# Ledger of designs, part 14: designed miniproteins, single chains, continued (4)

Each design is a single chain, and the fold is of that chain. pLDDT is the mean over its residues in the fold that is shown.

## One batch from the design tools (miniprotein)

Design m12458
Fold by ESMFold2-Fast:
Structure m12458 (fold): chain A 77 residues (1-77)
Amino acid sequence: MAPRILVLGAGDLGVETALALKEGGAEVVMADREIPEEARKRLEAAGIKLVEVDASNKKEVEEVAKREKVDGIVDET
């Protein structure tokens, strides 16, 4: 199965990281409390799942990681 990666932060670096991971064959979940419209469009076009949570809240991030069954986390906040 492809690795599943949670990327935290929908800024420029987070978006580029998520797209690169998806191109490399990973399943990707993007999490941020606010995902800008242009970032949302790019990520959705690439088939990346979006989750709106407070990426600075460790407990909420851990809950998302468990719920989404991710293999790793990349923090781009």
Scores: mean pLDDT 82

Design m12459
Fold by ESMFold2-Fast:
Structure m12459 (fold): chain A 76 residues (1-76)
Amino acid sequence: SELEEAKKRLELLKGMLKNLIAKLEKEGVDQKKIDEIKKVADELIKKLEELIKEKEPLEKLIEVENEGFDKIAKIL
């Protein structure tokens, strides 16, 4: 179902964000930038969890994911 697909996508996204943060920490990226990325990641995950709970269409989830990635890219 679309709901199960959305849940799997969220789980994969959580893993990707954890791996990104770990990589940035290992590479010695500025801690302020890492903290900003962590905040954006947490807000993104929370927003996606709310959209999934509300059974919003996958298209809305993709829009929110793209917005989150754009914010992270601007911090880097």
Scores: mean pLDDT 87

Design m12460
Fold by ESMFold2-Fast:
Structure m12460 (fold): chain A 73 residues (1-73)
Amino acid sequence: SVDEAIERARRVADEARRLGLPKGLVGQAESMIAAGERAKKSKNKKVQEKATKLVNDGIDELEAEIRRARAAA
């Protein structure tokens, strides 16, 4: 759901900030949170479905980047 996607994005943003990762990485996670929240507020089913997929795909990529950065940090 869009709520689950937003929660994942929030966790990723929080972890990136906690680890002191680059502003670009944190910004990407924050952008995903914003996209999910906007879709949720629109109350448009198609927009929410599209945002859920977009956010989940982006989170998967960011989580992989954070795992690598965390291992190197």
Scores: mean pLDDT 79

Design m12461
Fold by ESMFold2-Fast:
Formats: sequence, C-alpha cells, structure tokens
Structure m12461 (fold): chain A 85 residues (1-85)
Amino acid sequence: ELQEEIDRGVIVVALAVLKVTLRKDPSPEVLKETGELAYRLAEEARKAGLPDDVVQAIEEASKAAYEGNVEQALEALDRALDLIG
C-alpha cells in the first residue's frame, strides 16, 4: 500500500534525524524536543500499522528522553531504526 510505504519512510527519516540531533547536542532542550517528537512518532507508527516492537522502541525513546537519559534514548532510537529496516 502506497500510503503505508510513505508513512514508514517518513517515520524512518524522522527517527534518524532525532538520533543524529540528540547525539550531536544532548542538551535538556534537545531531550525535551526528542521526547515530544518521539511520542508523536510512536502514535503515527501505531496508526500506520507498524509492528508492536517498533512502536514500543519509539515509546521507550520518548520516555528515556523525558527522563533525561540520553544514552537510553539513543539506544531506543537505534533499536527502532534497526527494527523498522
């Protein structure tokens, strides 16, 4: 399905951008933005019908970012990217 493929592609790019941005600047401001954007991406991934493990990894990234855990947020973003392909 074309829409599903487009949604997946957008989510992949967004996750990659969040990972690169947070790795470059692990500031509290970027962590807050990462948490907010990852939260929205998890909802979009769920609506797009992506696998539960992908959605859970994105949700974990959001939670870790809100908790100020840079290493765990980056690990969760990396896992989401690996799982989504």
Scores: mean pLDDT 83

Design m12462
Fold by ESMFold2-Fast:
Structure m12462 (fold): chain A 70 residues (1-70)
Amino acid sequence: SAEIEALVAQVRAAAQQLADALGMSDEQKAQLDQQVDQLRQWALSHPDPQEAIATLQSLLAHIQAQIAAV
């Protein structure tokens, strides 16, 4: 799904932005990227694409709120 791929890319970018703001190491950022890759596989294999999209949107909003709080 193009929508899932776009949301995963946004989650990845937001997660890396938060990691930078928090002063995370390159190793921690690499682990975070690996977790996003696992999230992508979960979302693409999810039986309900709309539920996967809603979950990714919720996660993105949460990460963006954390960035705003730093």
Scores: mean pLDDT 89

Design m12463
Fold by ESMFold2-Fast:
Structure m12463 (fold): chain A 61 residues (1-61)
Amino acid sequence: MTPEEIVRAVAEALLADPSLTLEQAAQIGVEKGADESTARGIAQAVRKHGPAAVLAALDAA
């Protein structure tokens, strides 16, 4: 799984359900093949920047 695919999956999940905890969002990243540390970092970044903004940035790249 590419890093972009993992970030997209986490961002899509948080956009669909904004009530997801950081741990639940990180678990989605782990399920997509990220290690725990990377998945937590992705979940934090997506929550900080906003899932809609992250998805828009991925689509523009």
Scores: mean pLDDT 80

Design m12464
Fold by ESMFold2-Fast:
Structure m12464 (fold): chain A 82 residues (1-82)
Amino acid sequence: GIAAGIGEPVARMKALADEIEKAPSAELEAELEKTIADSTALLDAGLSRTPSSSPEKQRIQAEFQAAVAEVRARVAEVKAAR
């Protein structure tokens, strides 16, 4: 189901952030941003038939955006340490 659909993209984003922390590269940063963009598009498409007033849709979107903010903050911290 759709509820299982964000688990794998979120895990992939976190794994990419872990690799960037271990060995920073422009290629990994680009792959992370592509993964975020592709996952956002898939989530938006998957939730397109669910009303914006749905608490479940709001929760899924909030959880996904929190994960995106976390990985972007981690990458920004790595870049600031250079």
Scores: mean pLDDT 80

Design m12465
Fold by ESMFold2-Fast:
Structure m12465 (fold): chain A 98 residues (1-98)
Amino acid sequence: SDKKRKEEILKRIDEIERQVEEIKRKAEELKKAGDLKSAKEVLDLANLALGSADEAREAVKKGDLELAEIQVRQAELLASEGKKLADEALKEVERKRE
């Protein structure tokens, strides 16, 4: 049903928002470690993921569930890339702290 499809999309958006909060915390850790370039790239990806998540919420409000699913998939991909970049950069910071 459209109701269940809408509920699943909103649940995925909530999960993206939680993942982005964690990614932003990792970007702040990178900034404190002096990796300003990786911190900026990670923060930019996190902000793009939030933008796509916001577009997904607006699509849900308008009843465009196909657009909402496209935007949610885009947000998930951006959040995944941001997490990967943050994790790789933090491992490099840890290696330099030997």
Scores: mean pLDDT 90

Design m12466
Fold by ESMFold2-Fast:
Structure m12466 (fold): chain A 57 residues (1-57)
Amino acid sequence: SSLQSQINSLSSQRNSLIDQASQLAGQGDVDGARTLLTQAQGLQDQYSTLSSQLSSS
């Protein structure tokens, strides 16, 4: 379904941001890492909302 595809896309984007944040933290860019983790949290919130809709349908 299109909803499942959106959930999968959000999961992939979240994982990419977490990986990038880990790399920045490893380089000492704590502020950059924090920004990416904040964005990853936003994607996690969207994921939770869509997953709830999928489960409730």
Scores: mean pLDDT 84

Design m12467
Fold by ESMFold2-Fast:
Structure m12467 (fold): chain A 69 residues (1-69)
Amino acid sequence: ATPEQVAADLRLVAADWGTPIVPDEELLKLAERIVELARQHSAALKAGDEDTAARYQAEIVRLTREALA
């Protein structure tokens, strides 16, 4: 997924749940970090490093919650 796609998905979630979302430029920065963490998460899963994968997953969830503030 691209940062633009992640940002668009987060906007759809915010609209569906009736929750505020961070400004567009801040949202895109969070989406860029989420995409990078998703790559690191996938690499950790391929390496069999479940503990590292779980930490990246938790960070992705945290950033998603920040976007949906």
Scores: mean pLDDT 81

Design m12468
Fold by ESMFold2-Fast:
Structure m12468 (fold): chain A 99 residues (1-99)
Amino acid sequence: MEEVREALERARELVEKAIEMLKEGAPSEEVIKLVEEAKKIIEEILENYELPEEVRRQLRGALSALELAIDALKEGRREVALLYLETALELIEEALELL
């Protein structure tokens, strides 16, 4: 479980950085890159590890929110993307508390 915690902490840091960059007016392409990296980490955790159902639910929710954030960024809907990124961050933090 230490490997899962470390991976989720990295995903959390990537989402936090994406939020900061988006608030500072960074290009959507750079923000998307960070969000896609965080998404990949969460997908790899869900595929490779046996997790409590509550943790899995939080991470599936985070994955969905990250995907919606990427779609919003591609459409230029930066404020909508910010809300989805903040939702994903909360869900990742809740998953970390449950580990």
Scores: mean pLDDT 89

Design m12469
Fold by ESMFold2-Fast:
Structure m12469 (fold): chain A 80 residues (1-80)
Amino acid sequence: MAPEGGEVYEEAMRLALEGLEKALEGKGEEALKLVQEAAELLSGLKASGEGAASALEGMGEDLGKPEEGKKAAEEVRKAV
């Protein structure tokens, strides 16, 4: 079965998806916080605002919704 590291990845994905949803609602500051928390879980490092925006664009592509990812990234950039 998936290694225990998968649990951390699932939690990070949950936070990142919540961040994507908040950004699409125009809540860029809340989205930035959630994406930064997800990044800290995955890498142990704090993401910059640009890093968080880039992560949202990547998520949009991974989910087959690149336009939504770009829109979310712009909302996060406005919050920085």
Scores: mean pLDDT 76

Design m12470
Fold by ESMFold2-Fast:
Structure m12470 (fold): chain A 69 residues (1-69)
Amino acid sequence: EEAKKKLREAVMKVINGEKLSEEELRDYVRAVLEIHPVTEETIKHLARIFGVPESTIRKLVEEVEKERE
């Protein structure tokens, strides 16, 4: 429920051309990981959508996965 709400908010901001904060981007990555498996395709797709390097998405994925330990 919370994850889906965060996902919707982030998508709306991107569609409107608004910049996401690091916290918002991390929340979005966390929400995606709850719903979908992590793949190279997912990382590339998120990097393209947010206009950030793939390395930035990989770092956030690693941080979120560490939090889930």
Scores: mean pLDDT 72

Design m12471
Fold by ESMFold2-Fast:
Structure m12471 (fold): chain A 96 residues (1-96)
Amino acid sequence: MSPVEKMIEKVREELRKAREYLKNGDIEKARQEFEKAADYIFKIGLLTNVSLPDLNKIAEALRRVYELFLSGAPDEEIDRAIEELEKLIREAVKKG
């Protein structure tokens, strides 16, 4: 597995942990895990020379995941948003 794919797996794992903490009412821990996911995305961007337009798309997708977390959206909707985020990261990396 490439270094980028390992970091995408870390993004997924941290977002999974954030969601579980939110379901348990641990808002502070959920926020910390979400911040770790954002940090991994930032590191991917730095390492792979992602273009500004693609970086903006990734930021909007991450913001959507955050809004779905805060709204208590169904797991299926959150999972689709995370899959779209991962897809955008992979597509951006292939261009850079």
Scores: mean pLDDT 81

Design m12472
Fold by ESMFold2-Fast:
Structure m12472 (fold): chain A 85 residues (1-85)
Amino acid sequence: STTELISKAIGYVLRMIGILLDLELLKKQGKLTVEKVQKAIKDAERIIKELEELNKKSGGATEKLLEFAKKYLEKLKELLKELEE
């Protein structure tokens, strides 16, 4: 059902938020590295592919959740550029 697809999409958005919180914790601990941000970007790109499939199956009902996740991926890519200073 559309409701089940929306629920799955919310789960993926929560995973994206978790990725950012983990990186912020690593940054606070002085343990944030280029390698860890690159892995987070790869994980986030996989989540976006899953969200794109859910958006197709739901007839666009998850579009706003997909756009939110894409904005978060861009934030991860900016963080990577800052670390490559």
Scores: mean pLDDT 86

Design m12473
Fold by ESMFold2-Fast:
Structure m12473 (fold): chain A 79 residues (1-79)
Amino acid sequence: SMESLRQLFEPLEEAERVIADESLSLEEKERRIRTLLAEMRAQLARGRVPRSPFLEEIDRRAAANLARFEERRREAELE
C-alpha cells in the first residue's frame, strides 16, 4: 500500500521538476509530463492502490499541473 502510493508520488514529483527545468524545451517538457501522467493513470487503472480521497487529490493535482503547463505553452505561442 505505502509502496504503491510512492509509485504515484514519484511521477508527480518528477513532473514538477520537469516543469521547473529551464534547460528543457517546451516540446520535451510536454512529452515527459504526458508520459509521467500516463504511467500514473495506468497504475490507478490497474487497481494496484485502493481508491481513497488522497489518491483522487493526487490525480487532481497532476491534472492541474498539466493544465498550468498548457496555459504557459499557449502564452508562449502568442509571441
Scores: mean pLDDT 68

Design m12474
Fold by ESMFold2-Fast:
Structure m12474 (fold): chain A 115 residues (1-115)
Amino acid sequence: SPIERTKLLQQRAGYEIKPPYKILEADNGEEAVEGAVTEKPDLILLEEDMPVMDGFEALSRLGELGLGHIPVIMVTRDDSPEVRERALALGATDVLIKPFSEEEKKEKIEKVLNA
């Protein structure tokens, strides 16, 4: 099957962030690590459609590669405090719990990039 490429998105008009930033949307941990190395994004959205451990492994690998300065928002359906605590301990900047609105996603991205 074709490997779905990590999506590199420019900030759209309407985000309250300056300057415009590169956002990397990664569907799995391997795409997040590869995209961080090749694209050098300002923020990574790490989608957890696969086993939760895949995203945690990506966070650990980003730290080991010296890329822990890139903010990561982990996107997951798991709302447990344990998942949040582990993600933050491994270097995630924040966690976004599904389901969420487009506005909630936007506000969290703006908060992370303006911090």
Scores: mean pLDDT 72

Design m12475
Fold by ESMFold2-Fast:
Structure m12475 (fold): chain A 95 residues (1-95)
Amino acid sequence: SEMEKEAEKLTKEDIIELIKEIKEEEDKEKLLRNVGLLLKAIQGVSKEEVEESLKVLEERIKGEDLKEVAEILAYSFLEAALEKGLITEEEAKEI
């Protein structure tokens, strides 16, 4: 998919920008797309694992507050990026 090719090209700056976008995301489809990109780029999970994770997320946001879900996801990706050394503590403070 185009998502896999896009994820392979993500820079550190792109990852930071995507986390910031997810934190403030109001659009369900954009949230799902950006989450998929970060799952691939940060966690290196397979396409099948990304698709399964996005299906679970899509079902959750049908019954939950999208803003709350988006904030939780943004902090989860922030933590993962820090643990993998993809961003610094100083860069994390800006998010």
Scores: mean pLDDT 80

Design m12476
Fold by ESMFold2-Fast:
Structure m12476 (fold): chain A 72 residues (1-72)
Amino acid sequence: MLSPEERAEVERQLETLEEIARDAPPEVARVAEETIREMKRMQAAGAPVADILAVRDAGMDRVRALLEERQR
């Protein structure tokens, strides 16, 4: 079970990814949505906050790489 502080951090990260998914091109939105889905699945399964945030970091790295690719 996440502490109130850990839950607030996960919720803040999910909000950021949801904003990215809303305004992003379809390819980037898809990766953000997959990351959100995995984070929510992990949270429901009682995963440690560190593991949930590691999934967020990996998802954000993919989002960033796709955005850089689209600027060429």
Scores: mean pLDDT 81

Design m12477
Fold by ESMFold2-Fast:
Structure m12477 (fold): chain A 62 residues (1-62)
Amino acid sequence: SMEERARRALELFEKEVELVRDPVSGTLVGKKAAKWAKDPETGEWVSEEDLRARRLQREAEA
């Protein structure tokens, strides 16, 4: 039971600290902490908030 509890805690920790490779440096970074998303137009990794702002600006200018 304690072993199952420890495993579940580790799974939750891993899910919270999901790592993704930075396309520029190749370094592993926290995906959720970094809140990074790929911009389909530029191919750049940006924050979700920045991506949403960019999308809104593009739609307003269209």
Scores: mean pLDDT 62

Design m12478
Fold by ESMFold2-Fast:
Formats: C-alpha cells, structure tokens, sequence
Structure m12478 (fold): chain A 97 residues (1-97)
C-alpha cells in the first residue's frame, strides 16, 4: 500500500462573485475525484477550510492510500492539476512506513 499527501493551492484574480464560482467549482471537482478513488477501493480524504465570499485563494489537502498499481495514475492526475493556470502550487509527498 502507498500513501500520498497532495496539497493544492489555488488562486483566483477575478471579482468576488467570479472567484467564489471558480473556487467552489474546484472544490466540487476535487470532491468528485476523492469519491471516485473511494469507489475504486482507495482510502481518500479531502481537507478544505469553509469558503468565504471574500476568499481569493484556497488550500486543499488530499490524503490517499492506494495500491502501488494505482500510484502512477494518481501522480499523472496530480501533474495534470499542477498544469492548470489557477493552481499556484501543488505538492506531493509519499509517506512510507
């Protein structure tokens, strides 16, 4: 079993209403990914602070425990997320026992 901690920092530069829609959409997307990982037998958790109307940035922490065979797929998804212009930082840490 492999455990990964993924921290994603997202920054928005629009109006408060545009920023809220963007950040909420990103949170919803991450929730969908976590739910799909759980459906495939992975242990996955998502941590995010409640979004406020004035927020221009958010940090999402995802912890996922999976088989070694799924590690490459998860890393590829993380690389794809890091390529998005709204993602300011993405850090992946592998936790070994």
Amino acid sequence: MVKLEIEIKVEATGSPEENKKLLEAFINGMNTIVERLRAKGAKATLEVEPLRPEDRSLTIKITVEMSEQQKETVLTVADGLAALSVVAELKVKEIEE
Scores: mean pLDDT 78

Design m12479
Fold by ESMFold2-Fast:
Structure m12479 (fold): chain A 96 residues (1-96)
Amino acid sequence: MDKEIAELARRSQELINESGEYAKQKKYEEAARLFEEALRLLAERYRLQGKDALADAVLEATPTVVELIRQGKTSKAAAHYTATVLRAIGDELDAE
């Protein structure tokens, strides 16, 4: 349902913003926890949109991204997440 997709999108963006604020304060454990929850909601949103491969890619990237954020390696976390998600997008488009 469009309403559920919109709610998941709003909540995930809220958590991403909060995670970024904690990371700026060097509170990396809180930043990692909030970002993990944001990625979970993003994966749920993709699943509701029928984008199962993207949902799976987000969940696959999550443990490594979360660990890198905990270590304060936020740029490396972003790079790993982006590479994993873009690869999944490319693979799904090539399969169609």
Scores: mean pLDDT 81

Design m12480
Fold by ESMFold2-Fast:
Structure m12480 (fold): chain A 90 residues (1-90)
Amino acid sequence: GLEAIAKAFDISLSTAETAVFHAEVWRALAAGDRARLLALARAFAERNGADVDPEALADAWVAEVEEILRDPAAREELERVVREIEELLR
């Protein structure tokens, strides 16, 4: 669960919750799941009380992932961290 992630990475529970959210965003981006990505963008906007366009936020996340994918080392590291988070969340 979240406690296992917090302990493994030596971070707070709130930081672990944020890390799980980022891992879900990465998986939606990697899968090309636009519907899931938009749902995550809406949840982020609501949680932060921000007047943010969810579609614009989703598009910004896609652009960031394209930049990460240009560096193979950064891509491998991100995939490793996401996989570790998913494994600990079970």
Scores: mean pLDDT 74

Design m12481
Fold by ESMFold2-Fast:
Structure m12481 (fold): chain A 88 residues (1-88)
Amino acid sequence: SEREAALRAAFAAAGRVQALLRQVGEAVIQQALAQVDFSSLSSEEQQEDALLQQILARITDPALAAQLRAAWAEYRKYLEVVREHRAA
């Protein structure tokens, strides 16, 4: 039940991140992608965090930036809870 609740919360947070990224827009995301050296980063988590930082640096609306940071932090938190919980 705790793992199921965390999984649902992670999906909800992922949905919020996706909606906020749609507000940011594809042009900003593409510019951010061009600034990340993915080959210098050892994990997908590090690559995602680097991309997020480049996106945040290009957001001019501080409220949108704060919402994206919060939604991403919730997504990461619940994803970690799901990974930590083991069956039986």
Scores: mean pLDDT 80

Design m12482
Fold by ESMFold2-Fast:
Structure m12482 (fold): chain A 82 residues (1-82)
Amino acid sequence: MEELEKEMNEISEQEKKAFEMVRAGDPNAEKKLEEIKKKADELLKKIKDAFKKTKDLRLGVLAISVGGTRVVLESMIERLRA
Protein backbone atom coordinates (compact mmCIF):
# COMPACT_ATOMS: atom_id res chain seq x y z
CA MET A 1 0.00 0.00 0.00
CA GLU A 2 2.55 2.63 1.13
CA GLU A 3 4.85 1.82 -1.84
CA LEU A 4 1.93 2.24 -4.29
CA GLU A 5 0.96 5.54 -2.62
CA LYS A 6 4.58 6.71 -3.05
CA GLU A 7 4.44 5.82 -6.78
CA MET A 8 1.19 7.82 -7.08
CA ASN A 9 2.82 10.83 -5.36
CA GLU A 10 5.75 10.60 -7.82
CA ILE A 11 3.30 10.54 -10.76
CA SER A 12 1.49 13.60 -9.33
CA GLU A 13 4.80 15.52 -9.09
CA GLN A 14 5.71 14.57 -12.67
CA GLU A 15 2.21 15.65 -13.84
CA LYS A 16 2.70 19.06 -12.16
CA LYS A 17 6.02 19.51 -13.99
CA ALA A 18 4.46 18.42 -17.30
CA PHE A 19 1.66 21.00 -16.86
CA GLU A 20 4.33 23.69 -16.34
CA MET A 21 5.93 22.52 -19.60
CA VAL A 22 2.54 22.92 -21.34
CA ARG A 23 2.21 26.48 -19.97
CA ALA A 24 5.77 27.29 -21.16
CA GLY A 25 4.95 26.06 -24.68
CA ASP A 26 7.59 23.31 -24.48
CA PRO A 27 7.38 21.15 -27.66
CA ASN A 28 8.22 18.08 -25.50
CA ALA A 29 5.15 18.58 -23.25
CA GLU A 30 2.94 16.08 -25.16
CA LYS A 31 5.63 13.37 -25.01
CA LYS A 32 6.11 13.99 -21.27
CA LEU A 33 2.34 13.70 -20.65
CA GLU A 34 2.27 10.42 -22.63
CA GLU A 35 5.17 9.04 -20.53
CA ILE A 36 3.36 9.96 -17.29
CA LYS A 37 0.11 8.39 -18.57
CA LYS A 38 2.01 5.15 -19.30
CA LYS A 39 3.37 5.16 -15.72
CA ALA A 40 -0.18 5.75 -14.38
CA ASP A 41 -1.43 2.83 -16.52
CA GLU A 42 1.29 0.57 -15.07
CA LEU A 43 0.51 1.70 -11.50
CA LEU A 44 -3.23 1.11 -12.01
CA LYS A 45 -2.46 -2.46 -13.19
CA LYS A 46 -0.32 -3.06 -10.07
CA ILE A 47 -3.11 -1.72 -7.83
CA LYS A 48 -5.77 -3.89 -9.53
CA ASP A 49 -3.55 -7.00 -9.24
CA ALA A 50 -2.89 -6.25 -5.54
CA PHE A 51 -6.62 -5.62 -4.89
CA LYS A 52 -7.57 -8.92 -6.57
CA LYS A 53 -5.10 -10.73 -4.25
CA THR A 54 -5.76 -8.84 -0.96
CA LYS A 55 -9.27 -7.30 -1.42
CA ASP A 56 -8.02 -4.28 0.57
CA LEU A 57 -10.56 -1.45 0.11
CA ARG A 58 -7.79 1.16 0.48
CA LEU A 59 -6.38 -0.15 -2.83
CA GLY A 60 -9.82 0.42 -4.38
CA VAL A 61 -9.73 4.08 -3.28
CA LEU A 62 -6.17 4.43 -4.66
CA ALA A 63 -7.30 2.92 -8.00
CA ILE A 64 -10.01 5.62 -8.26
CA SER A 65 -7.38 8.33 -7.64
CA VAL A 66 -5.04 6.92 -10.31
CA GLY A 67 -7.99 6.57 -12.72
CA GLY A 68 -8.83 10.26 -12.21
CA THR A 69 -5.22 11.23 -12.95
CA ARG A 70 -5.34 9.16 -16.17
CA VAL A 71 -8.51 10.99 -17.33
CA VAL A 72 -6.86 14.40 -16.70
CA LEU A 73 -3.71 13.34 -18.60
CA GLU A 74 -5.77 11.97 -21.55
CA SER A 75 -7.80 15.21 -21.68
CA MET A 76 -4.64 17.36 -21.73
CA ILE A 77 -3.03 15.25 -24.49
CA GLU A 78 -6.22 15.50 -26.61
CA ARG A 79 -6.33 19.29 -26.13
CA LEU A 80 -2.69 19.57 -27.30
CA ARG A 81 -3.57 17.51 -30.43
CA ALA A 82 -6.62 19.64 -31.25
Scores: mean pLDDT 81

Design m12483
Fold by ESMFold2-Fast:
Structure m12483 (fold): chain A 92 residues (1-92)
Amino acid sequence: LPLIAAIQVRLLANQALEKFKGSEETKKKIKELLDKAVRAVMEGNFDEAIKYLKEAIDLVKNSKDISPESKKEVIRLLNEMIEFVKEAKRIA
């Protein structure tokens, strides 16, 4: 169900933000992309949600202010969010 997927993606998004070790500016940009992704899932726009999550991964990969350990963990969680969105799209 899209709603269950949206809840799970929001929980993973919150965990990613908690594990984030970088600047507040970069964290805010990531949060904005994650908020857009969750909203897209709620609206059934799964492909749009995946695009926002991929943008968040690119932002994390290219940010020099994030610790290597935090970067690895946040990217792992973002990839888990993508898999949940893909599963929601399959079930929908």
Scores: mean pLDDT 84

Design m12484
Fold by ESMFold2-Fast:
Order: structure tokens, then C-alpha cells, then sequence
Structure m12484 (fold): chain A 58 residues (1-58)
């Protein structure tokens, strides 16, 4: 179990600031840093869903 295709697509759209359809290493690193709100290096599915929801405005 993991993120749905729709959730992954929204994540890719948000991380793909250049609109090239590819997530770079730098974009991935920035996203992981954004999700790690506690700074403990652990990212849960709940944190991922919360971040996606916040970024989408829902």
C-alpha cells in the first residue's frame, strides 16, 4: 500500500516546477524536507496526505 496514482500525480505536478514531467533529485529533496515537519527524518503516509491536501487547498 502507498499513495494512489492521483495523489502521486498531484505530488509530481507540485514538485515539477519546470513543467517537464520529471521530478529531479533537488525537487525530491526539497519535498522530503517540507514533509519532515518535525525534523526527525521520518515521513509517514499521513504527513504526505496532509501536505498534498494543504498544497491542493483542501
Amino acid sequence: SGLTDEELQKLKDLMDVDGDGTISQAEREAFEKFLDTDGDGTISQDELLGAISDLVGR
Scores: mean pLDDT 58

Design m12485
Fold by ESMFold2-Fast:
Parts: sequence; C-alpha cells; structure tokens
Structure m12485 (fold): chain A 89 residues (1-89)
Amino acid sequence: RKKRIEELAKTIEEEASKAKNEEELEILADRIYDALVSEDTSEEFKRELVEALKLVLEKSKNEKAKRVAELTLKKIKESEKVSEELKKL
C-alpha cells in the first residue's frame, strides 16, 4: 500500500512536469478528479490516489505537482460526487 501511494505520487509529479502552462495543470487535475468519481475506479485505488495527492502536497519539491494536488484536493472537498470517507483522508 505505502509503495503504491509513493509510485502514484511519482506518476503525478512526472505528469505535472510535462505541463507547459496552468491550463495543462488544470486539465491534469480534472483527469485525476474524473478517476476519483468514476464507477470504473476501485475504492482501494481512489483511497490510494487521495493519499498520493496529499503526499505530493506535503512532501514534493515540484511546484507543478503541488499545484495539481492543490487543485484536485479542492475539487474533492467541494464535490457532491466524492464520498465523505475520501474527503476525510
């Protein structure tokens, strides 16, 4: 579990680093958010993804990755489609 969360955090950093502007960071945040509200995404993966976003926000030195995590976590907090369990992580 911890290793999977760290690998997801690394993937978020790699994808965020490819973004050329703020619009591309917003698009990445939207894609991560869509995965979190998708019926095709397992509950275990949703929890790992939220924990990876929090890890990026707290520990990453990559400003683009931190911005993606910030944007995505804000969408999660404000969402009616995300479970209260995931919001409390």
Scores: mean pLDDT 82

Design m12486
Fold by ESMFold2-Fast:
Structure m12486 (fold): chain A 64 residues (1-64)
Amino acid sequence: MKKEELEKRLEEIIEKIKELLLNNESSDEVGDELYKLYKENPEITDDDINELLAKLVEEAEKEK
């Protein structure tokens, strides 16, 4: 399973959505980016997306 490669791609997406969150953009922008990744890569489950979303939101709120 190439989960490690998917995680690396998710990290790049996380950097983009972190920027959106720090700019107080709506969750719609964050969701759109993740939704694209999810649709393009069905190997990534909702579970994986939700875990990463929770982590980046918490980290972004903690920082700024």
Scores: mean pLDDT 64

Design m12487
Fold by ESMFold2-Fast:
Structure m12487 (fold): chain A 91 residues (1-91)
Amino acid sequence: MKEIEEAKKKFLEALEKGDLKAAEEEGIKLWKLVRDAVLNGTLSERMAKLLLEVTKAALEYLLKKGEISQEEYDEGVKKAEEIAKKLLELG
């Protein structure tokens, strides 16, 4: 649990700094921690919320860089929220 929160914090900090290499490394770590929790049946409301926040941060970064439109950002956030809700319904 603490490890996932720390990985999320490092990922968000890397995105805010524009450090794409650090963001990729921390994102991979976060993905592995979430995968292991799913495999162990420990996926929780907290983890669903963390996935949503990470996805929103990544989309915000891409929007700020002009890689995606506001419409694509809004749609991406909506889809991420639907996925998080589904994960909560399964846990």
Scores: mean pLDDT 71

Design m12488
Fold by ESMFold2-Fast:
Structure m12488 (fold): chain A 81 residues (1-81)
Amino acid sequence: AEARIREAVAAAVEAARASVRADGSLDEAAARALIPPLVERLSEILGVELPLPDPAASALDQLAELERRLREAVERLLAEL
């Protein structure tokens, strides 16, 4: 499960890098658009429903929230084993 989670995150990071403009700035709208499909993919891999981050927050803040929720979900699944 962890390997598939890392692969999904790596794919999202590669897509986010493609959203970087020529001046090095991040296309915030394009980066935010990557978050809902990543949440859906991670929920599918874990077999749990991960909450969608606040869509008004920055892409980096949304990723930090998703990382926190993902860590909590993995910890709970490990405690059930």
Scores: mean pLDDT 69

Design m12489
Fold by ESMFold2-Fast:
Structure m12489 (fold): chain A 65 residues (1-65)
Amino acid sequence: MEAKKKAALEEIREIAKEAGFESVEFEGDKFTVYVKELTLKQISALIRMIGIATEVGGSLTLVKK
């Protein structure tokens, strides 16, 4: 995994943890964020996480559990 993508994953994990998301997975160029429900706080965090993922040439997918 490239250093930039690793740093992005760590930053995304911190944001997800603070916002109360279930988990964050990374495979290839895909970041997957799992959620049970969406609050305004989580929507705001999701927008920030999408920005980070796209800056490193990745994609972010939200999955409802």
Scores: mean pLDDT 76

Design m12490
Fold by ESMFold2-Fast:
Structure m12490 (fold): chain A 113 residues (1-113)
Amino acid sequence: RKKVIDLLEKEYDKLSPVCKAVFGYSLLAAFNEQNGNLDQAKTLRELAKKAVENPELVNPSEADQVFSEGLKTLPKLIPYYFTKAFYYATIYSHGVPECNALLDKLATTEKPV
């Protein structure tokens, strides 16, 4: 957990607004699923998808906020939903090369469940 948080914080300045939004929404979606808020989780997954579909419409300040809120959930996610969060980040960031590089680093930092 600490290594993943430290890695995401170190890479923060290198991430595009789209990557920040995708990771933030993915973490928040998994956290909401863990808490039984399935409708909100679905909405958050759709927001991640829309960020990838319309990257030029992503607001950088909103992306920064969503990413920061997403990071706050990491210590609170149980292993199942931690894995699910990164699965969502992986599928929604497909075709965004800088997000794929971050996902590769995360895969070597934290073992899959």
Scores: mean pLDDT 76

Design m12491
Fold by ESMFold2-Fast:
Structure m12491 (fold): chain A 104 residues (1-104)
Amino acid sequence: EEEELKKKIDELNKKLAPLAPFRKQAVSRINELREKLQKEIDELTEKVNKAKSGTPEEYKKAVEEAQKKIDELLEKYRQESRKIGNEVKAKIEAHLKQLEAEKA
């Protein structure tokens, strides 16, 4: 029933409330990773722009090196972000299991 589902959702939210600081910290960590990624991309972009003053060969090399580095940075960001997400999920699941065990 809709009322029973509402009660279950409210109880679940109450049980998860102690994890709110941990969730906020995880979001902060992801934001820090995003800011670091943007800074490194900006630095690579500046190197490419500086290479425009050189030979066409130097510019092409700078673009290729920057693209390769950006791909590596994006992959690392994706992996670290997933790891943080998995840590949050595991913490929630462990907390809920502990609360169920305490009810026995």
Scores: mean pLDDT 81

Design m12492
Fold by ESMFold2-Fast:
Structure m12492 (fold): chain A 61 residues (1-61)
Amino acid sequence: MPSREELLAQLEAARAAETNPATRELIDGLIAGLRSSTDEAQIAALEAAARLVLQALGIPV
């Protein structure tokens, strides 16, 4: 499983390659949440959501 740092790097790369505005907004929200969250349960939920989004985009995680 990727670390939070690896997930952030993959999300930032996905955002840079994404042309759909709604998908870019979703990725931006995940990046912001992962960077600002200090709650362990919230971080775990955001990491799980990030993995699902990256997998849906065909990005290996």
Scores: mean pLDDT 79

